# Designed miniproteins, single chains, continued (3), part 4

Each design is a single chain, and the fold is of that chain. pLDDT is the mean over its residues in the fold that is shown.

## One batch from the design tools (miniprotein)

Design m8111
Fold by ESMFold2-Fast:
Structure m8111 (fold): chain A 73 residues (1-73)
Amino acid sequence: MLEESRELLEKAIEEARRALEEAERAGDEKAKAAAEKVLEELEKLLENIEEFKSVEEVQKAIQEAVARAAEAA
């Protein structure tokens, strides 16, 4: 379980990093800001990954982090 949760977060972080690089190359400052915020939120989740008790909790946390980042951008 914990290993699966970590893989989910690591994959989400990798996807966010790719989105950041693409936004930067495209000159989309709003998309870049959103991707940077997603990365910050996901890194915080990864630091606290051992606090999660299920893969569903991690998935929900990722969705909430993405939503918050979109609001903050």
Scores: mean pLDDT 77

Design m8112
Fold by ESMFold2-Fast:
Structure m8112 (fold): chain A 82 residues (1-82)
Amino acid sequence: MSRKEALDKLVEELEKAKEEGISVDEFIDLVELQLSRLVDSGLISESEANEIINLAKKAKEKGWSVDQILNVVKEKIEELKK
């Protein structure tokens, strides 16, 4: 699997979780789990994973919804595809 394909699948999984009514806490856990798997597979760096995780956690601390957190996570993932 290419880096771009893996990042596209990550976005699809996160969008599906949102549609299924996942909580904010469960959503952050899912983001951390999926990014950890991508780091272990050598598809992204630990630094890139930590940037996305920190962004999601910061949005949660601001009281943002799953939809709002997903939007900022998606923007960061798109930057990593460049």
Scores: mean pLDDT 85

Design m8113
Fold by ESMFold2-Fast:
Structure m8113 (fold): chain A 54 residues (1-54)
Amino acid sequence: MTEEQKKRIAELEKEIAELEAQIAAETDPKKQTILGFRRLALLSEIHLIERQAE
């Protein structure tokens, strides 16, 4: 895994933590669902980077 890929993963993990905080603070279940999909998309991107690194 390249240093650039490691930095990108760290950035994505930070965004995921921010989204998790937003989900916890959100009272509207529809909006929570939308934020949940965004979180899954970021997790998928991390997994793709990790797979590229083998």
Scores: mean pLDDT 81

Design m8114
Fold by ESMFold2-Fast:
Structure m8114 (fold): chain A 66 residues (1-66)
Amino acid sequence: MEELIKQAVEAAERGDYDAATEALVEFAKSLGLEGGKELIRRIVERYGAAGARAIAESFKAQAELD
């Protein structure tokens, strides 16, 4: 779980937005959440590592609500 977040952030930091998007999609699936791949990709492409962190924190917060 935490490793997927790390992979997504590191991929975004090196400009590998495809790898960052795939890691975030897998993270969402591991939490039972539905994350739109296209939307995730657009956010990561625009905001890079900061976008990847924000998405991951959002998914984590949603999963912890019940």
Scores: mean pLDDT 78

Design m8115
Fold by ESMFold2-Fast:
Structure m8115 (fold): chain A 83 residues (1-83)
Amino acid sequence: SYYEKGVKLFEEGKYEEAVEEFEKAIEEDPNNYKAYVLLASALLALGKYEEAIEYLEKAVELQPDDESLKESLERLKEYLKKK
């Protein structure tokens, strides 16, 4: 799947290619919250903080009971607020 290919590329540090595959994974399954989380992580690695926040917010909307996701989003927003 596109998601699995994205995960492998992400683990290899190929963040731009991982973003492309995760975008395809989201297009195929818009409810795949894990794809949004990893897409945000890859964007963070590329210095694209604002885009990463938008995708992470979407992941929280899809999985509102995931407290660790909410905490990660809040920490990222606080980090960006200081820079």
Scores: mean pLDDT 84

Design m8116
Fold by ESMFold2-Fast:
Structure m8116 (fold): chain A 63 residues (1-63)
Amino acid sequence: DRGRRLEEYLARLEEQAKTLDPESREKVMELIKRAREALRRGDYDTAEELVAEAVRLIAEAKR
């Protein structure tokens, strides 16, 4: 199930966000929140876009 897999991925991203600086963590958590809201509406395309943005921010913040 696409939605369930995205929810599991978001939970992992949330765990990774805890290792970031406060500013980056806040931005990532906001994207995760919006992605979860999109999933509740069945808007999988928006949820996937927000997940991709969160992944990019996490990768950038780790440098």
Scores: mean pLDDT 83

Design m8117
Fold by ESMFold2-Fast:
Structure m8117 (fold): chain A 74 residues (1-74)
Amino acid sequence: YKVTFYVVGSPEKKLEQVKKVIESHGGTVVSEEITYIGLGVYRVTIIVSGDIDVDALEKDIKSLGIPFFSIEPL
């Protein structure tokens, strides 16, 4: 899976929170990337391996205050 989300300001705390959520659902973080896209906005991309419940992961990510994200199968 590829998990992509956007953060205004510092991305490090949200990245660590999302990584912990992924790991709690049995996912393994294979790679991570933070890209500055301008106007104080960062794009965060995480590549995940393993069988995860995408619906449960989506709910947990939303509960972290991340309203706009995507989870795409690879």
Scores: mean pLDDT 80

Design m8118
Fold by ESMFold2-Fast:
Structure m8118 (fold): chain A 80 residues (1-80)
Amino acid sequence: AAEEARRLSEEAIEAARAGDSERALELMKQALEVGKKSEEAREIATRAAEEVVRILARQGDMAAAQEVVDLAGEQMGRAK
């Protein structure tokens, strides 16, 4: 779980840096889903979401940045 979350998170960050906001969002969504399986994976995915938001916002894609914030908050709130 933690290694999978790290892998997906790293790929999401790289996609965001490349300007591929759609791929970054899809990979971040997958990393946050893996984060539901363990607390360690959740922490990894959450930190990566913060980094992806910063990259997307810096590139001017505020809509994609907001969507990542919403995904992270919603998935953390739905973890029961």
Scores: mean pLDDT 77

Design m8119
Fold by ESMFold2-Fast:
Structure m8119 (fold): chain A 59 residues (1-59)
Amino acid sequence: AAAARAERAARIRRAAELAAQGLSQREIAEKLGVSVSTVSAYLAEAEALAELGLTPEDL
């Protein structure tokens, strides 16, 4: 059971989609109900995975 990993992957994807819409990290944090630092970490991971041609689901 990888529920925590799957939930984290989904949140990373959601944060990336909101950022693509032009929302700031603060706005994304408010939409997801998390801290700005958490959003920053999610976006950094999404960007790192994209550089490798991977998605959060590949982990």
Scores: mean pLDDT 75

Design m8120
Fold by ESMFold2-Fast:
Structure m8120 (fold): chain A 67 residues (1-67)
Amino acid sequence: NAMDEALRQEAIDRAMAVAEATEGSPEERLKKAALTVAKWLLDQGVPVDKASEYAAEAYRAVAARLA
């Protein structure tokens, strides 16, 4: 459980950082953040279903920030 919470939080933090470093529309920044985090989670060996869930959570967090 602690590992899952850490992965969730790191995914959000990484998505935020990517969105902040990316120029363009809120939609473009969101897409780049989501794709970058999804790839990072898969590279960490996270199963596809779980990586998808965490990437979706990160996407929602960034979307709320950029709104």
Scores: mean pLDDT 82

Design m8121
Fold by ESMFold2-Fast:
Structure m8121 (fold): chain A 120 residues (1-120)
Amino acid sequence: LEELRRRALEAVEAGRDVEAIELLKELAERDPERAMETAEEMARLAHRRGRLTAAINMALMGVFVARLVEAGELTDEMIEALAAAFGVDLEALRELVRRRDGRGVVLLFLEQALAEARAA
């Protein structure tokens, strides 16, 4: 787990966003809490380097939404707005909110982050 986190941070520092997001996805499957902490650290590192990409921002937003889902803070209107704003699947997000599945939310946003990284 710590090795995956270290490699993800090194990948961000080197500008390898695709690798960083892939490693973050693997970490999220095993330890979603550590993955959320790592995504926040990746975003801070990228921001300090003047390299906060759409992909890294998407990963960070996944953390924010996952915490709102776990807290039960999302209304149906907020779910629709978030799905539209971030280009994530609305039905998938609704199902994850219904289940209070923070891990699933992180993974959903990381899939979108990976698409953004590959498009850059």
Scores: mean pLDDT 83

Design m8122
Fold by ESMFold2-Fast:
Structure m8122 (fold): chain A 139 residues (1-139)
Amino acid sequence: HMAEREAALAAGEAHVDAIEQTVKELKDTIENSDDFTERLEKAKQAAEDIEKHIDALAEHASRLPVEDTKRLFERVKEAVIEALKAASRDPYIAKLLAETVTKAFERAADIVSPEARKYVEEARQEVKAETDKLIEEAK
């Protein structure tokens, strides 16, 4: 009875762990590379990887209790905001990452349970707000 839920939760957590690892690797590249092209290419790859994991997470989360979905998307939001702050010295990179992730959250909101949708939308709005703040501060 709980085995199917445990499998979906474990799969969801694995996708969040992968996002957190991708963010760590992106942050390391942004902080340690003086080559804009290297930082941009790493950011493009990270954005694609994060997008794929958010899409997969949403499919698993559609079968999870609201509390589990909320917790998993809060972790994704925190990881993405950390990546955006690290990318803040390159507004173009920060905007590219934010646009890709915001679009992924929008798709995820349509896939998760109706009761969980509001939490995914809240995470999306917080990512957008942080992006807008970082872009304004970089002007």
Scores: mean pLDDT 85

Design m8123
Fold by ESMFold2-Fast:
Structure m8123 (fold): chain A 94 residues (1-94)
Amino acid sequence: MKKLFGSKPVTAEERMAQVPEEIKEVVEKKLKELEELIDKNMDNEKAKELIKGIVEGFMTLIELFAESVEEAKKLAEGLKKSIPSLVEFVLKRL
C-alpha cells in the first residue's frame, strides 16, 4: 500500500519544511486577508483570538496537504466564505 506521505512518513514540521514556496506565499496572503476580515467583523478580543487560531489551523492544513497553488487558493476561498457564519456562531455564544 502507498503511504499518504510518500515512501517516508513525516511529521507536520518536516512536511512544512518541504512545502513549495509558491503554496506558502498563497497561504500567507490568504491568511492575511482572512485575519483582516475577522478584525473587521469582530470587536471581542478573545473571540478574535479563537477564530484566528481556527483559521490559522485550517490554513496550515491547506499548506501541508494542497497538491497545487490552484487547490490551495480554492480551499482558502471556501474558508473565507465560511468566516461570517463562524463569526456569527461564536458571537452568539459569548
Scores: mean pLDDT 72

Design m8124
Fold by ESMFold2-Fast:
Structure m8124 (fold): chain A 61 residues (1-61)
Amino acid sequence: MLEEAKKIAEEIEKELVREVLAGKVLSPEQARELFKKRLKERLIEKGASEEEAEKLIEELM
């Protein structure tokens, strides 16, 4: 699960960078919050519990 979480995190980071480069205005705090939200949602979609998803996010950040 952690390795999958890292791959998902990398893809979300690339997506957010592309959105910002395309003109989306985000503060560092807004970007971090959106990253955490998207990562949690995708981990839950992959079968992680809410608790496990939060633990994985904490370990990655």
Scores: mean pLDDT 78

Design m8125
Fold by ESMFold2-Fast:
Structure m8125 (fold): chain A 67 residues (1-67)
Amino acid sequence: SEKAKELNEKGKKALEEGDYEKAVEYYEKSISLDPDNAEAWKNLATAYSELGDFDKALEAARRALAA
């Protein structure tokens, strides 16, 4: 999906800017459209880790390996 790719790119930009809450929002929207996007799951795990949500980060990382 082009929209999923756009949301993933917005997530990456938010992550680069240190806006981890916005990164989570964009990546969650991206994976809701394309749940097989391993990169989006991996980046979601990074964003959760930066927010200190380690349980959610680990779950997202495991989903990335399964995608």
Scores: mean pLDDT 86

Design m8126
Fold by ESMFold2-Fast:
Structure m8126 (fold): chain A 67 residues (1-67)
Amino acid sequence: SHMSREELEREVDEALLLMEVALARSIYKQGGSKEEVIEWLKKFSERAKELGLDRAVQLIEEEIKKL
């Protein structure tokens, strides 16, 4: 079994998006503004929806609820 280029590109897009989510969480843990972090996470959620990354959307929404 082998992933197609399209599947690999989707995996890369998801990985980059989740890295941005992890960075936002790290900024919050280091004393960043809760309000600004929530705004970033909402923007990431919208991008995930546009890309059809349903799992990433769920993970981002859970991160927002934990703040």
Scores: mean pLDDT 81

Design m8127
Fold by ESMFold2-Fast:
Structure m8127 (fold): chain A 106 residues (1-106)
Amino acid sequence: AEGRAPTAPAWNGSTLTGATEEEVAEHLIELIERAGAAEREEVRRLLENKDWESIAELAIRAAERYAEQGRLEEALGVLSTALLLIKDRSSEAAARLAERLAELAA
């Protein structure tokens, strides 16, 4: 998927190595809140509790809302950001996010 996304180089570029886990988490929180899927404090609490399955569920719900609004890049962005955060922590949640990413990108 080679799309010209709005450029935060650390998020979408060849150099994700510059982004901290805290910055990835904050970006995910912003995307979920902006979509109306959850409040910032709720997402922060789930992150603190390492409830990766619930975080994946909220990211999927946020992506659904963005897609309904015609904001496909933001929909893909929230799923990609969640996957980047979760991939090394929960294989089940990561697989669910990857599946939704593939479905939405098709």
Scores: mean pLDDT 76

Design m8128
Fold by ESMFold2-Fast:
Structure m8128 (fold): chain A 55 residues (1-55)
Amino acid sequence: GAEKAREISELGVELAREKGLSLEEAAKQAAKIFGVEEAPDPTRLGTRVYLSEVT
């Protein structure tokens, strides 16, 4: 759902920030941690979170 996608997106940005991963790779890793098969779209992260932190 939307709430879970938001949590995955936030974790993905944290992982990119702390581990120096690309936003795409971080989102994939976050999705795996949450046990979902889909990773959040990186463009979605760029709109909401990437623009503030992970540029």
Scores: mean pLDDT 62

Design m8129
Fold by ESMFold2-Fast:
Structure m8129 (fold): chain A 73 residues (1-73)
Amino acid sequence: IEALRERLKEEEEAKRKLEEEIEELEKYLKENPNASEEEKIKIEIEINLLKISVAATEIVIERIREKIKELEE
């Protein structure tokens, strides 16, 4: 059980870092409205890829949480 809780913390930390990276990129777009169209598109693609990674990590987190719940009950 403790090993699963430690893994959960690792995955939650990974998700947090991905969310921070998304926030930094979104902030850059807001603070740089005069950035080139190509640069904006590149950043938007990166944000979307990071959001997919967050969604994938959330699925892993949920499955670990369910497993911990099963083992504690």
Scores: mean pLDDT 82

Design m8130
Fold by ESMFold2-Fast:
Structure m8130 (fold): chain A 53 residues (1-53)
Amino acid sequence: LSPAERARAEALALYRAGEISEEQFDELYVRIAEAEAAGDGARAAAILAEFKA
Protein backbone atom coordinates (compact mmCIF):
# COMPACT_ATOMS: atom_id res chain seq x y z
CA LEU A 1 0.00 0.00 0.00
CA SER A 2 1.15 3.55 -0.73
CA PRO A 3 1.42 5.93 2.25
CA ALA A 4 -1.83 7.63 1.17
CA GLU A 5 -3.68 4.30 0.82
CA ARG A 6 -2.40 3.24 4.26
CA ALA A 7 -3.46 6.57 5.79
CA ARG A 8 -6.96 6.29 4.28
CA ALA A 9 -7.30 2.70 5.53
CA GLU A 10 -6.27 3.70 9.07
CA ALA A 11 -8.59 6.74 9.07
CA LEU A 12 -11.49 4.47 8.04
CA ALA A 13 -10.55 1.96 10.78
CA LEU A 14 -10.57 4.75 13.40
CA TYR A 15 -14.00 5.91 12.20
CA ARG A 16 -15.41 2.35 12.25
CA ALA A 17 -14.02 1.88 15.79
CA GLY A 18 -15.82 5.07 16.89
CA GLU A 19 -12.54 6.77 17.80
CA ILE A 20 -13.18 9.73 15.48
CA SER A 21 -16.35 11.52 14.40
CA GLU A 22 -17.78 11.60 10.87
CA GLU A 23 -16.63 15.24 10.58
CA GLN A 24 -13.08 14.30 11.60
CA PHE A 25 -13.09 11.38 9.12
CA ASP A 26 -14.29 13.64 6.28
CA GLU A 27 -11.58 16.21 7.10
CA LEU A 28 -8.85 13.54 7.20
CA TYR A 29 -10.03 12.03 3.91
CA VAL A 30 -9.98 15.43 2.14
CA ARG A 31 -6.50 16.29 3.48
CA ILE A 32 -5.08 12.87 2.54
CA ALA A 33 -6.61 13.13 -0.96
CA GLU A 34 -5.05 16.60 -1.43
CA ALA A 35 -1.63 15.30 -0.34
CA GLU A 36 -1.95 12.33 -2.74
CA ALA A 37 -2.97 14.63 -5.63
CA ALA A 38 0.13 16.74 -4.91
CA GLY A 39 2.29 13.56 -5.05
CA ASP A 40 3.25 13.92 -1.37
CA GLY A 41 2.62 10.49 0.14
CA ALA A 42 4.80 11.34 3.15
CA ARG A 43 2.49 14.29 3.93
CA ALA A 44 -0.54 11.96 3.84
CA ALA A 45 1.08 9.80 6.55
CA ALA A 46 2.06 12.92 8.54
CA ILE A 47 -1.53 14.25 8.44
CA LEU A 48 -2.80 11.05 10.10
CA ALA A 49 0.01 11.10 12.71
CA GLU A 50 -0.68 14.77 13.58
CA PHE A 51 -4.39 14.00 13.95
CA LYS A 52 -3.68 11.07 16.34
CA ALA A 53 -1.39 13.22 18.51
Scores: mean pLDDT 77

Design m8131
Fold by ESMFold2-Fast:
Structure m8131 (fold): chain A 67 residues (1-67)
Amino acid sequence: GMEHIEKARELLEKAEKLAEEGKLEEAQKYIDKASDYLVRAVLDGYIEEAQELGKEIQKLMEKYGIK
């Protein structure tokens, strides 16, 4: 449900803070967890919301050079 989008957003915010601190490996782990919740949101039918948050994950990864 929408709870998966909310959880993914919380995890993304945590990843951004870790990336700002230079903790890129830790940030990657939180990004991976956020991505798992987005997959679950898509399966629940929240496709557009998951796509928008997925774009924010890609922007964060590009900004901090996370691969």
Scores: mean pLDDT 84

Design m8132
Fold by ESMFold2-Fast:
Structure m8132 (fold): chain A 56 residues (1-56)
Amino acid sequence: ALTDEQQREIVKVARDLMEGKITPEEAKARLASIPGVDEERAQAAVDAVLDVNKEA
């Protein structure tokens, strides 16, 4: 299971991506570097953030 600190880092990465502070590639790399986050989960998180802006 992910720790509270790891979950907070995931939220921070998602927020930075939404604000344009980091690229989707950087966001995926940062998420995948978190222990307990696999590449599939990292990709899904990035895709979810990008999908919010799909019709914006």
Scores: mean pLDDT 74

Design m8133
Fold by ESMFold2-Fast:
Structure m8133 (fold): chain A 82 residues (1-82)
Amino acid sequence: MDEEQAQQWLEGAEIARQDGDQAIATLTDPSDLLLGADQAEGLAEWAEEQARQSSPVVGRALLELARVLREQAERMRAKAAA
């Protein structure tokens, strides 16, 4: 059960990476990039809080999701500043 939940969150992290890469490649408006970054950071904070309430296996997967989301937010902010 926990391993299945962890796998779903790891799949979510991979989807988040792909969605972030697409957003960074396709969005040219700085306001859209900053909105995307804010949304990714908010979701990362949620995932970190869920990790604190989860088993170690599920918590590690949620922290990986949060890490990916924070990296995508930083890349979106960097592109918006360019």
Scores: mean pLDDT 84

Design m8134
Fold by ESMFold2-Fast:
Structure m8134 (fold): chain A 118 residues (1-118)
Amino acid sequence: MEEFERLLREIEEVVREMAEETDPERLIELGERLAELMRRAREAAEGDEEASRRLAELGRQFAAAAEGALAAYREGVGPPLSEAGLARALAFARAAEALGVPGARELARELEEALREV
């Protein structure tokens, strides 16, 4: 449990750093760090129903955020989504994929395609 709580704090720190970051290359690095922390948190939660439930909810939140960003990009609603915004959404989709969220892999692929167009 101590390892799991430590990993959750590290995840929160990375997410906070990503919220303020505008450099797409740095966001890719932070996204890789986030995905690795998610994989480790999933391993640490193995056999713990409450920890697994907390991670499943976190994964759904990351997937929802990524889906919302992709939808905003495709629909052109509001201000145009920046390259940094797309890179952040991609990181969230990959984090959800690391947690085994259904459809997150396809979501990450679609965001990678969108990011190549900007």
Scores: mean pLDDT 81

Design m8135
Fold by ESMFold2-Fast:
Structure m8135 (fold): chain A 68 residues (1-68)
Amino acid sequence: SSEVERLERARESVLALMEEHNFPEEVKEQVLELFEKAIEAARAGDEEALRAYEDEILRLIVQAFDAL
């Protein structure tokens, strides 16, 4: 689906961002796990779960930048 392809591209972009800014390994692992869950939610058509995982990913990224 287009949502899955979008999430796969977003995961690659976010991974590059985390590497560029030297995010802690634990944060990188957690964000990647959330992307896997988001992709599975997208495949299942679970829009509520997908949105929740996307919101959690954004929250973690913002918190990591705030800690820099």
Scores: mean pLDDT 86

Design m8136
Fold by ESMFold2-Fast:
Structure m8136 (fold): chain A 80 residues (1-80)
Amino acid sequence: MKVVGFTTVGFAQKVSEIIKALGFEVVTIGNSLTTDLNKVEHLFKDADVIIVTKDLPQDKVDQVEAIGKKYNKPVITVDL
């Protein structure tokens, strides 16, 4: 299973370590606040599950959810 996580730098390593410990492939975008999400839409398409953390501004959370829905992918929103 391929997991893509959109988070801030402070949570990127912990998210990556947890998902890897569960035996899944993971890519974390720790600079999601400054990343142009339209340029990484291929990560949404190739993912089985998308994780977004609520430490990001709401507009970024909404954008991740919208792109996930566009590619018919489940998005899990994590409140930290």
Scores: mean pLDDT 79

Design m8137
Fold by ESMFold2-Fast:
Structure m8137 (fold): chain A 69 residues (1-69)
Amino acid sequence: SLKDLLEKAIEALRAGDRVTALVHLGQARAIAKETNPEVAELLEEAGLLLVQGDVEGAIELLERALKLL
């Protein structure tokens, strides 16, 4: 589920596993783009923060996305 993918992405980020986090985030974005545009936008912003090295900012946006589900 979308929630499961987001929870796994957050877990991976907290563990320092950026590669696993990006895989789960990419899968979550694909689902959210078709089902929940507001969540998809938050996930896109979280991905951009990860590219910039802002792991904590990315986690905050993913937690906000979870609250919308």
Scores: mean pLDDT 86

Design m8138
Fold by ESMFold2-Fast:
Structure m8138 (fold): chain A 62 residues (1-62)
Amino acid sequence: MSKEELDLEVERALATMQAYIAKKQGNKEEAAKWYEKAAVLDRKIGDEETSKEFEELAKKLK
C-alpha cells in the first residue's frame, strides 16, 4: 500500500466517525456532508461499492 492510499483510508475512517457523531447529535445536514466526503474518499481508493453506500446514506439524510 502506498502512503497516499493509507492516508486516504485514514481520512475516510475519520469522515465516517464525524458523520456518526453528527447523526447522534441530530445534525442530519452535517452527517450527510461527512458521508459525502467518505464516498469521495472511497472512490479515490477504488472502492466504488462502498462509495455508493455512503452516497445513499447521505441522500437519506437530506
Scores: mean pLDDT 79

Design m8139
Fold by ESMFold2-Fast:
Structure m8139 (fold): chain A 55 residues (1-55)
Amino acid sequence: DEHRELGEKYEAEGRYLEAAKHYGLASKQYPANSPEAEELQRKGVRAYLKAQEAA
């Protein structure tokens, strides 16, 4: 999944807002109630909160 890979890459680079966006897009590729979608949603929320803290 390209969006999952981009989310992980941006998070590693400290680009949390971009990471959150791509984690959100990646979660849409999976069934809504799947463990994968839930994990990606949690990663997206965490990245978004880090972006808010860094601002």
Scores: mean pLDDT 79

Design m8140
Fold by ESMFold2-Fast:
Structure m8140 (fold): chain A 70 residues (1-70)
Amino acid sequence: MTPEQRRRADETLQRLTDLLTDPSATPDEIREEIERLRELAEEFRAAGDDETARELEDVVRLAEGLLRER
């Protein structure tokens, strides 16, 4: 894991949180950020960082659940 990858993950998580709490955010905007997190989780897993990949996958799962309840 690089510091740049961690920073990118943190920024994407913050953006997703902001979108999930914004009633004006579109489902497509939320799906786009979920896809970015999914791609990052795959990159971390490929790099052998299974712990960070699992954390990002858990966030993706929760966000997809929240999106379906809208």
Scores: mean pLDDT 79

Design m8141
Fold by ESMFold2-Fast:
Structure m8141 (fold): chain A 69 residues (1-69)
Amino acid sequence: GGAEAVRLLEEALRALRAGDWERALRLVQKALPVATPEAAGLAERLGVLASILDEPELLRLAQEIARKS
């Protein structure tokens, strides 16, 4: 559901801020199949951070979530 996707993406943002890129990637992968419109803003923020950090796989997944939302 929407709450699940939002929770996973918020956890991914916290993991990125902490420098745990592997955890962030796993959380975004889990969010993708349950993504809803409510997750779009968080996915956009993840995409910006992934772009700054030069993490292409994380950027790709964030863009897919934003596109599904």
Scores: mean pLDDT 77

Design m8142
Fold by ESMFold2-Fast:
Parts: structure tokens; C-alpha cells; sequence
Structure m8142 (fold): chain A 61 residues (1-61)
């Protein structure tokens, strides 16, 4: 099973976009060969961290 991470980077600063991309790459690698339940946990963890980065970017404006 493949981890599904939907990311829109077009509205973020280069710094935040880079952090989101690195985070997504890390989680995709961790999900390789993982069970369905582990992938679901990783998807939830990624979304929480992604939203934190997106919120920080919005507040910086």
C-alpha cells in the first residue's frame, strides 16, 4: 500500500515549501513496506505537522 500525501506548495514560501517537501519525503520512506495501520498513523502524523507549518506561514504574513 502507498502512503497518500496531497500537498499544495504553490502558496508557501520557499523555506516552508522545502520543509513540507522534506517532511513528505521522510514519511513516504518510512511508509515503504509498512502495514496499513502504520501507514494510517504516519498519514495522521504528517497532516498534523503539515498543518503546523502551513499555520506558521499564514501567521507570518
Amino acid sequence: MEIKLKIDLSSYSEEVAKQIQELAEEYKKRAEGASEEEINRLEHEFLARYLDLADAEAKAR
Scores: mean pLDDT 74

Design m8143
Fold by ESMFold2-Fast:
Structure m8143 (fold): chain A 65 residues (1-65)
Amino acid sequence: MTEEELEQQAESTILGLKNMYKKGFSKEELEAMIELAVRRFSEIDPEGAEKIREKLKQFLEELEN
């Protein structure tokens, strides 16, 4: 995957996580979804999956405010 494709996938995943959080999903459930998403991406691009993980973790930490 290109770096641009990885950015787009991260943004799409973050939007999905935001929608789940608004529907009442817990942070623990969101953490599980992040792990699942990263694992799925790692089957295609292991290095890109780590970049996506960092962006998703950053988003999750910001939900604590």
Scores: mean pLDDT 78

Design m8144
Fold by ESMFold2-Fast:
Structure m8144 (fold): chain A 62 residues (1-62)
Amino acid sequence: SEAEKLKKEAEELAKKVASVGDEETRKEAFQLASEASRAADEGDLEKARELVEKLRELAEKV
């Protein structure tokens, strides 16, 4: 499902950021991934996509 795809993408992005970012960046990445997963589980796919985009922006900076 779309929700499962967004959850997997958020998890993978958070892992990538966590592997290269500092402690604060790692905390932010996992928080965004957790929020994206919650939004996807609740059926708020628009919010989940926005949170995944924030993770992509964070990944681009590290």
Scores: mean pLDDT 81

Design m8145
Fold by ESMFold2-Fast:
Structure m8145 (fold): chain A 63 residues (1-63)
Amino acid sequence: MKEKERIIPFDVVREVLKEHPDATIDEILERVAEKLGVKRIPASLRDIARETIEEVRKKLEEE
């Protein structure tokens, strides 16, 4: 399976989290969608997006 368009890029999430570290998941998803040039992150990706955001936050805390 190749669904790279549905995968939330770590670099984009990292940039959004650096700009808005206390943002809610919905706010982060909206900003990530804007940076990716898409209208909205699909609801089916919400759970994976939450996990990705939390993983990126953890990596930022290590830097």
Scores: mean pLDDT 69

Design m8146
Fold by ESMFold2-Fast:
Structure m8146 (fold): chain A 56 residues (1-56)
Amino acid sequence: SPQEELREAIFEGARVTMEIMLELVSPNPDQARIDALRAQLDEITRREAAALAALS
């Protein structure tokens, strides 16, 4: 359902954001990994927008 998809996307977004933050504070930040995680976050944001639109 759109409500379940929205909930899942929100939790995934929070997890990816935490992974980005942890990588940024690591002794040797991996920029390629950060870039990949940011791209993943963009995809999650699109999924959130689609689910939210379906709920309206």
Scores: mean pLDDT 86

Design m8147
Fold by ESMFold2-Fast:
Structure m8147 (fold): chain A 71 residues (1-71)
Amino acid sequence: GAEELIERGEELKREGEELLEKGKKELAELDKKGKAAPLSEINRAIATVLRGIGLIFEGELLIEKGRKLLE
């Protein structure tokens, strides 16, 4: 039902926010290394950020869908 969609969306948003925060922290640490930062680690951190953003977006869509079903 609508409640399960909202709950699942909130879970995905939390997971995405955690990944986004993790990726941001990794990028900040790599930025402190400057030119010595490995490209592979930069790419991994960027991928983590993008995954986080994707989960937040998916979660928001599920929450919106659930809320519309309650109208």
Scores: mean pLDDT 87

Design m8148
Fold by ESMFold2-Fast:
Structure m8148 (fold): chain A 80 residues (1-80)
Amino acid sequence: AEEVIKKNIEEIKEYAARLAEAAKKAAEEGDKEKAEKLMEAVEEVLEKANLTAASKDAKEAEKYAEEAKRIAEEALEWYK
């Protein structure tokens, strides 16, 4: 169970890093609104990481990891 939780947290952190990089690029391009929305997605994804860490079983951890991935993929797709 702990190994699954750790793996899911690592994956969530990777998604957060991708969103943060996209936000940085948007800011460099002068698109402040896009950068702000991408940073909001980073915060939501990291909140799911905290929920994953607090999970009591692998199924609960997987659920929060899937939610984090969905948030990240939607944000990256919508703010291309």
Scores: mean pLDDT 79

